# Ledger of designs, part 108: designed miniproteins, single chains

Each design is a single chain, and the fold is of that chain. pLDDT is the mean over its residues in the fold that is shown.

## One batch from the design tools (miniprotein)

Design m3991
Fold by ESMFold2-Fast:
Structure m3991 (fold): chain A 67 residues (1-67)
Amino acid sequence: HMEEKKKEELIKKAEEYYDRAVQAAQAGNTDEAIKNALKAVSYYLKAGEEEKALEMARQVADAIQAA
């Protein structure tokens, strides 16, 4: 479906947004953490990383429920 390089780029972007989400969460910035986590989910889905996308979506849902 996508070239290997394209998939790697999408995974890198997902990881970058995930890191930003973790940093925002540690700073107590819940809205920013959720926004970045949702972007990470989107990039994992584009990369075909369904398992990682699902796990992250579950964590975001838990965070929203707790807020």
Scores: mean pLDDT 80

Design m3992
Fold by ESMFold2-Fast:
Structure m3992 (fold): chain A 87 residues (1-87)
Amino acid sequence: SGLELLRREALEPIRRIGDKLLNEELSKEEKERLKKELEEITRRQLEEIPRLFELAGVPPEVAEELVEEVERLTREVLEKARKKEEA
């Protein structure tokens, strides 16, 4: 479905950076760069999702659900990455 495709496209970049932060041997500089990239991608997704869904005629509630999912996934990735660095 079109909505499932949009959801997948929104979450995939976040998961990709998350996988690198959690599963790769990275320098402190590389970790900081990836965290900033993740924050920038998340910020863009939060702005674009409501706009794209409005243009597609999708109810605001559906856009809000995807925004919440993006925020939750980003928060989870950053928290897990922080815990890994402190271990």
Scores: mean pLDDT 83

Design m3993
Fold by ESMFold2-Fast:
Structure m3993 (fold): chain A 68 residues (1-68)
Amino acid sequence: DEREELLRKAAEAIANKDTEAALKALDELKELYKDDPEVVELANKAKEALKAGDYTAAAEALREISKL
C-alpha cells in the first residue's frame, strides 16, 4: 500500500528530525491524493509545521491523515 508506505516514511523522518525526507514523503503523499482536499490540506499543515521546526505538530497532522 503506497499510502501506508508514504505515511510510515514521513513518520520515521519526523521522528528522526529529517526535515528533507519528511517534506519529500509529504509531497509524494500530496501527489497521490491530489484529488482529496482534506489529505492535501493536512499534508500542507504538516509541511508548515516542519518548516517552523515543530515536529510534534507535524506528527499530529500526519496522524490525522492516517484517520482518513
Scores: mean pLDDT 84

Design m3994
Fold by ESMFold2-Fast:
Structure m3994 (fold): chain A 110 residues (1-110)
Amino acid sequence: LRERFLQALSRFYRLAQEMTPEELIEAVREFLARLPPEVQAKFKPIYDRFIEEVRKAAEAGDQEALDAAIGRFVSELYRVLKQLTPEEQEHVLAVLDELIERMEKKIAER
């Protein structure tokens, strides 16, 4: 699982940098909504902070702050993932893979 998560998180990080702040907020919100309620509770504080950081960076026009927010989110996401059961980890990985696929499709359709 570790290598699969690191690969997925690396792909997310790359794709996130090509998205607008609005697209990124929507993508992360959809990701959270698709997780089981018990897993959602563990990730919600990280997502709430991420959304707030992305919003502030967008308001300031600060690309460096936006990139830093994405990097921090990826690090925090991986930290929480390591605390999940193997079954929860497989479910989160499946949802993350689907998020990445939707992000790639959205970028390709521009």
Scores: mean pLDDT 82

Design m3995
Fold by ESMFold2-Fast:
Structure m3995 (fold): chain A 69 residues (1-69)
Amino acid sequence: SGQIQQIQEQIKELDEQMKRLSQQAVAQIKAAEKVSPAEALKAAYQALVDLGDLIDQILQLKGQLKKLQ
C-alpha cells in the first residue's frame, strides 16, 4: 500500500540523518576535547541523547510497518 512505501521512505530519511549526526557528533566531541575533558564528556552525552531520539523514531516507524503487514 501507499502507507508502506511512505513509511519506508521516512525510515530511509532518518537513517541518512543518523549517519550525518554520527559524523557531526564525532567532530564536535573532538573539538570539545580542545576545551576540556569535561566539555568533551558533555558533548558525548548530548550526542547520545540526539542519536537516541532518532533511534526511537526509526523503531516506531518499523513497528508501524509490521502492523501494516
Scores: mean pLDDT 85

Design m3996
Fold by ESMFold2-Fast:
Structure m3996 (fold): chain A 83 residues (1-83)
Amino acid sequence: MIDEQLELLKTLYKLSDEEVEKIRAMIDEAVETLRAHPDDEEVLSKLAYEAERLLRSPNPFDRAVGSLLLTAIEEELARREAA
């Protein structure tokens, strides 16, 4: 899902390959942080707060990052439930 959303955002916001790679790196780092701290509600809460903060930004790029962060959090929570 994240890769599909990233390709959609690349098209909608006319993002460069460098911007796409930067967003991917940010999302990967957030997912790694969540996976390293599976029982830490504070880590989850802080990442969710950061995603919400970005979604409130007037910058479309920030809103795109925030949207993908929320999707990444949802996918990781679903993965934990399935395991």
Scores: mean pLDDT 78

Design m3997
Fold by ESMFold2-Fast:
Order: structure tokens, then sequence, then C-alpha cells
Structure m3997 (fold): chain A 84 residues (1-84)
């Protein structure tokens, strides 16, 4: 597989794990995982999903200012992102 195919696979798995953590209410753990995904895949469509999930996670943690910042980042990459 190409590096792009490997990166896509890692991002997809990471996003799936983050979704499970969010469903379990483990928002702090989801934040750490999502931040690592963004660090590894900045500017990708998958980074947009990660930013949107960070927005949701920070909102659940009570940090509305960070939530809005991450939703804005998601929209910068993918304006049609359904989570933002």
Amino acid sequence: PTQEEIDDGIADIGLAVANVLMEKGRYEEAVKLLEELIKRFPGSRRAADAYAMLGIAYRKLGDEEKAEEYFQKAREIDPDNPLA
C-alpha cells in the first residue's frame, strides 16, 4: 500500500475509536486521540472530521470557546461537514 493508503487507514481507525470513546462519555480520551490524528493528518478531509468531533467533545466538557474554535477549523477544511 502507498503512504496515502496507510494514512487513510490509520485515520479511519482513529476516527472510529474516537466515536466509541465519545459514545462512552470518555471525552478527555477522545480529545487526546483526535488531537493526535490532526497532528498526523493536517488539512485532510479526515482532519475536518477530527476537528468537528473535537468541537463536540469540548462542548461536552463545558469548554464552549474551544468547541467553537474547532468547529471553525472543521469548516475551513470541509464546509459541508455534517458534524460542524
Scores: mean pLDDT 78

Design m3998
Fold by ESMFold2-Fast:
Structure m3998 (fold): chain A 87 residues (1-87)
Amino acid sequence: SEAFRRELEREIDRAMALMWVGIGNILASQGKYLEAADAYIEAGEMFERLGEHELAAEAYRKAAEAYKKAGDPRAEEVAARAEELAA
């Protein structure tokens, strides 16, 4: 059924978003903070599309921390996005 297909697609998208968080964590552990931030942003955008605002906020917060460690000015914008979603 179409309903089952949509539910399956949502679960796949959620699993992919979690995979991107995992990739970000591995990259951050290697000191690859810009690449880690990009992976966390991908996860955050996927969680936003799924309506998972708390998980999206966590992903963006991790991205902001990674940008901050890299000295990238995008950290402030991404941190603000995380706080907006957590409100």
Scores: mean pLDDT 90

Design m3999
Fold by ESMFold2-Fast:
Structure m3999 (fold): chain A 83 residues (1-83)
Amino acid sequence: SEELIRRAIELLEEALRALAEGDLERAAELAREAARVLAEVPGREADAELARRAAEIAANAETEEDVGAAELALAVVLVLLRK
């Protein structure tokens, strides 16, 4: 359980880095992988869904507002996982 949370944190941190570099495709892939990992952890279904939405926003981003929304969603999941 804790190992999966640690892996998800690493994936989300990499997704945020990719997003900051403008690599929307990589950010979406990493966020989607984090969502899959979180879906395996009981009680983390909401965090998995938020990570999945972040991945969808990043994959379909056409504006800087879309990128900002993906960044915020990823940051929120990271805060929740670090508690």
Scores: mean pLDDT 87

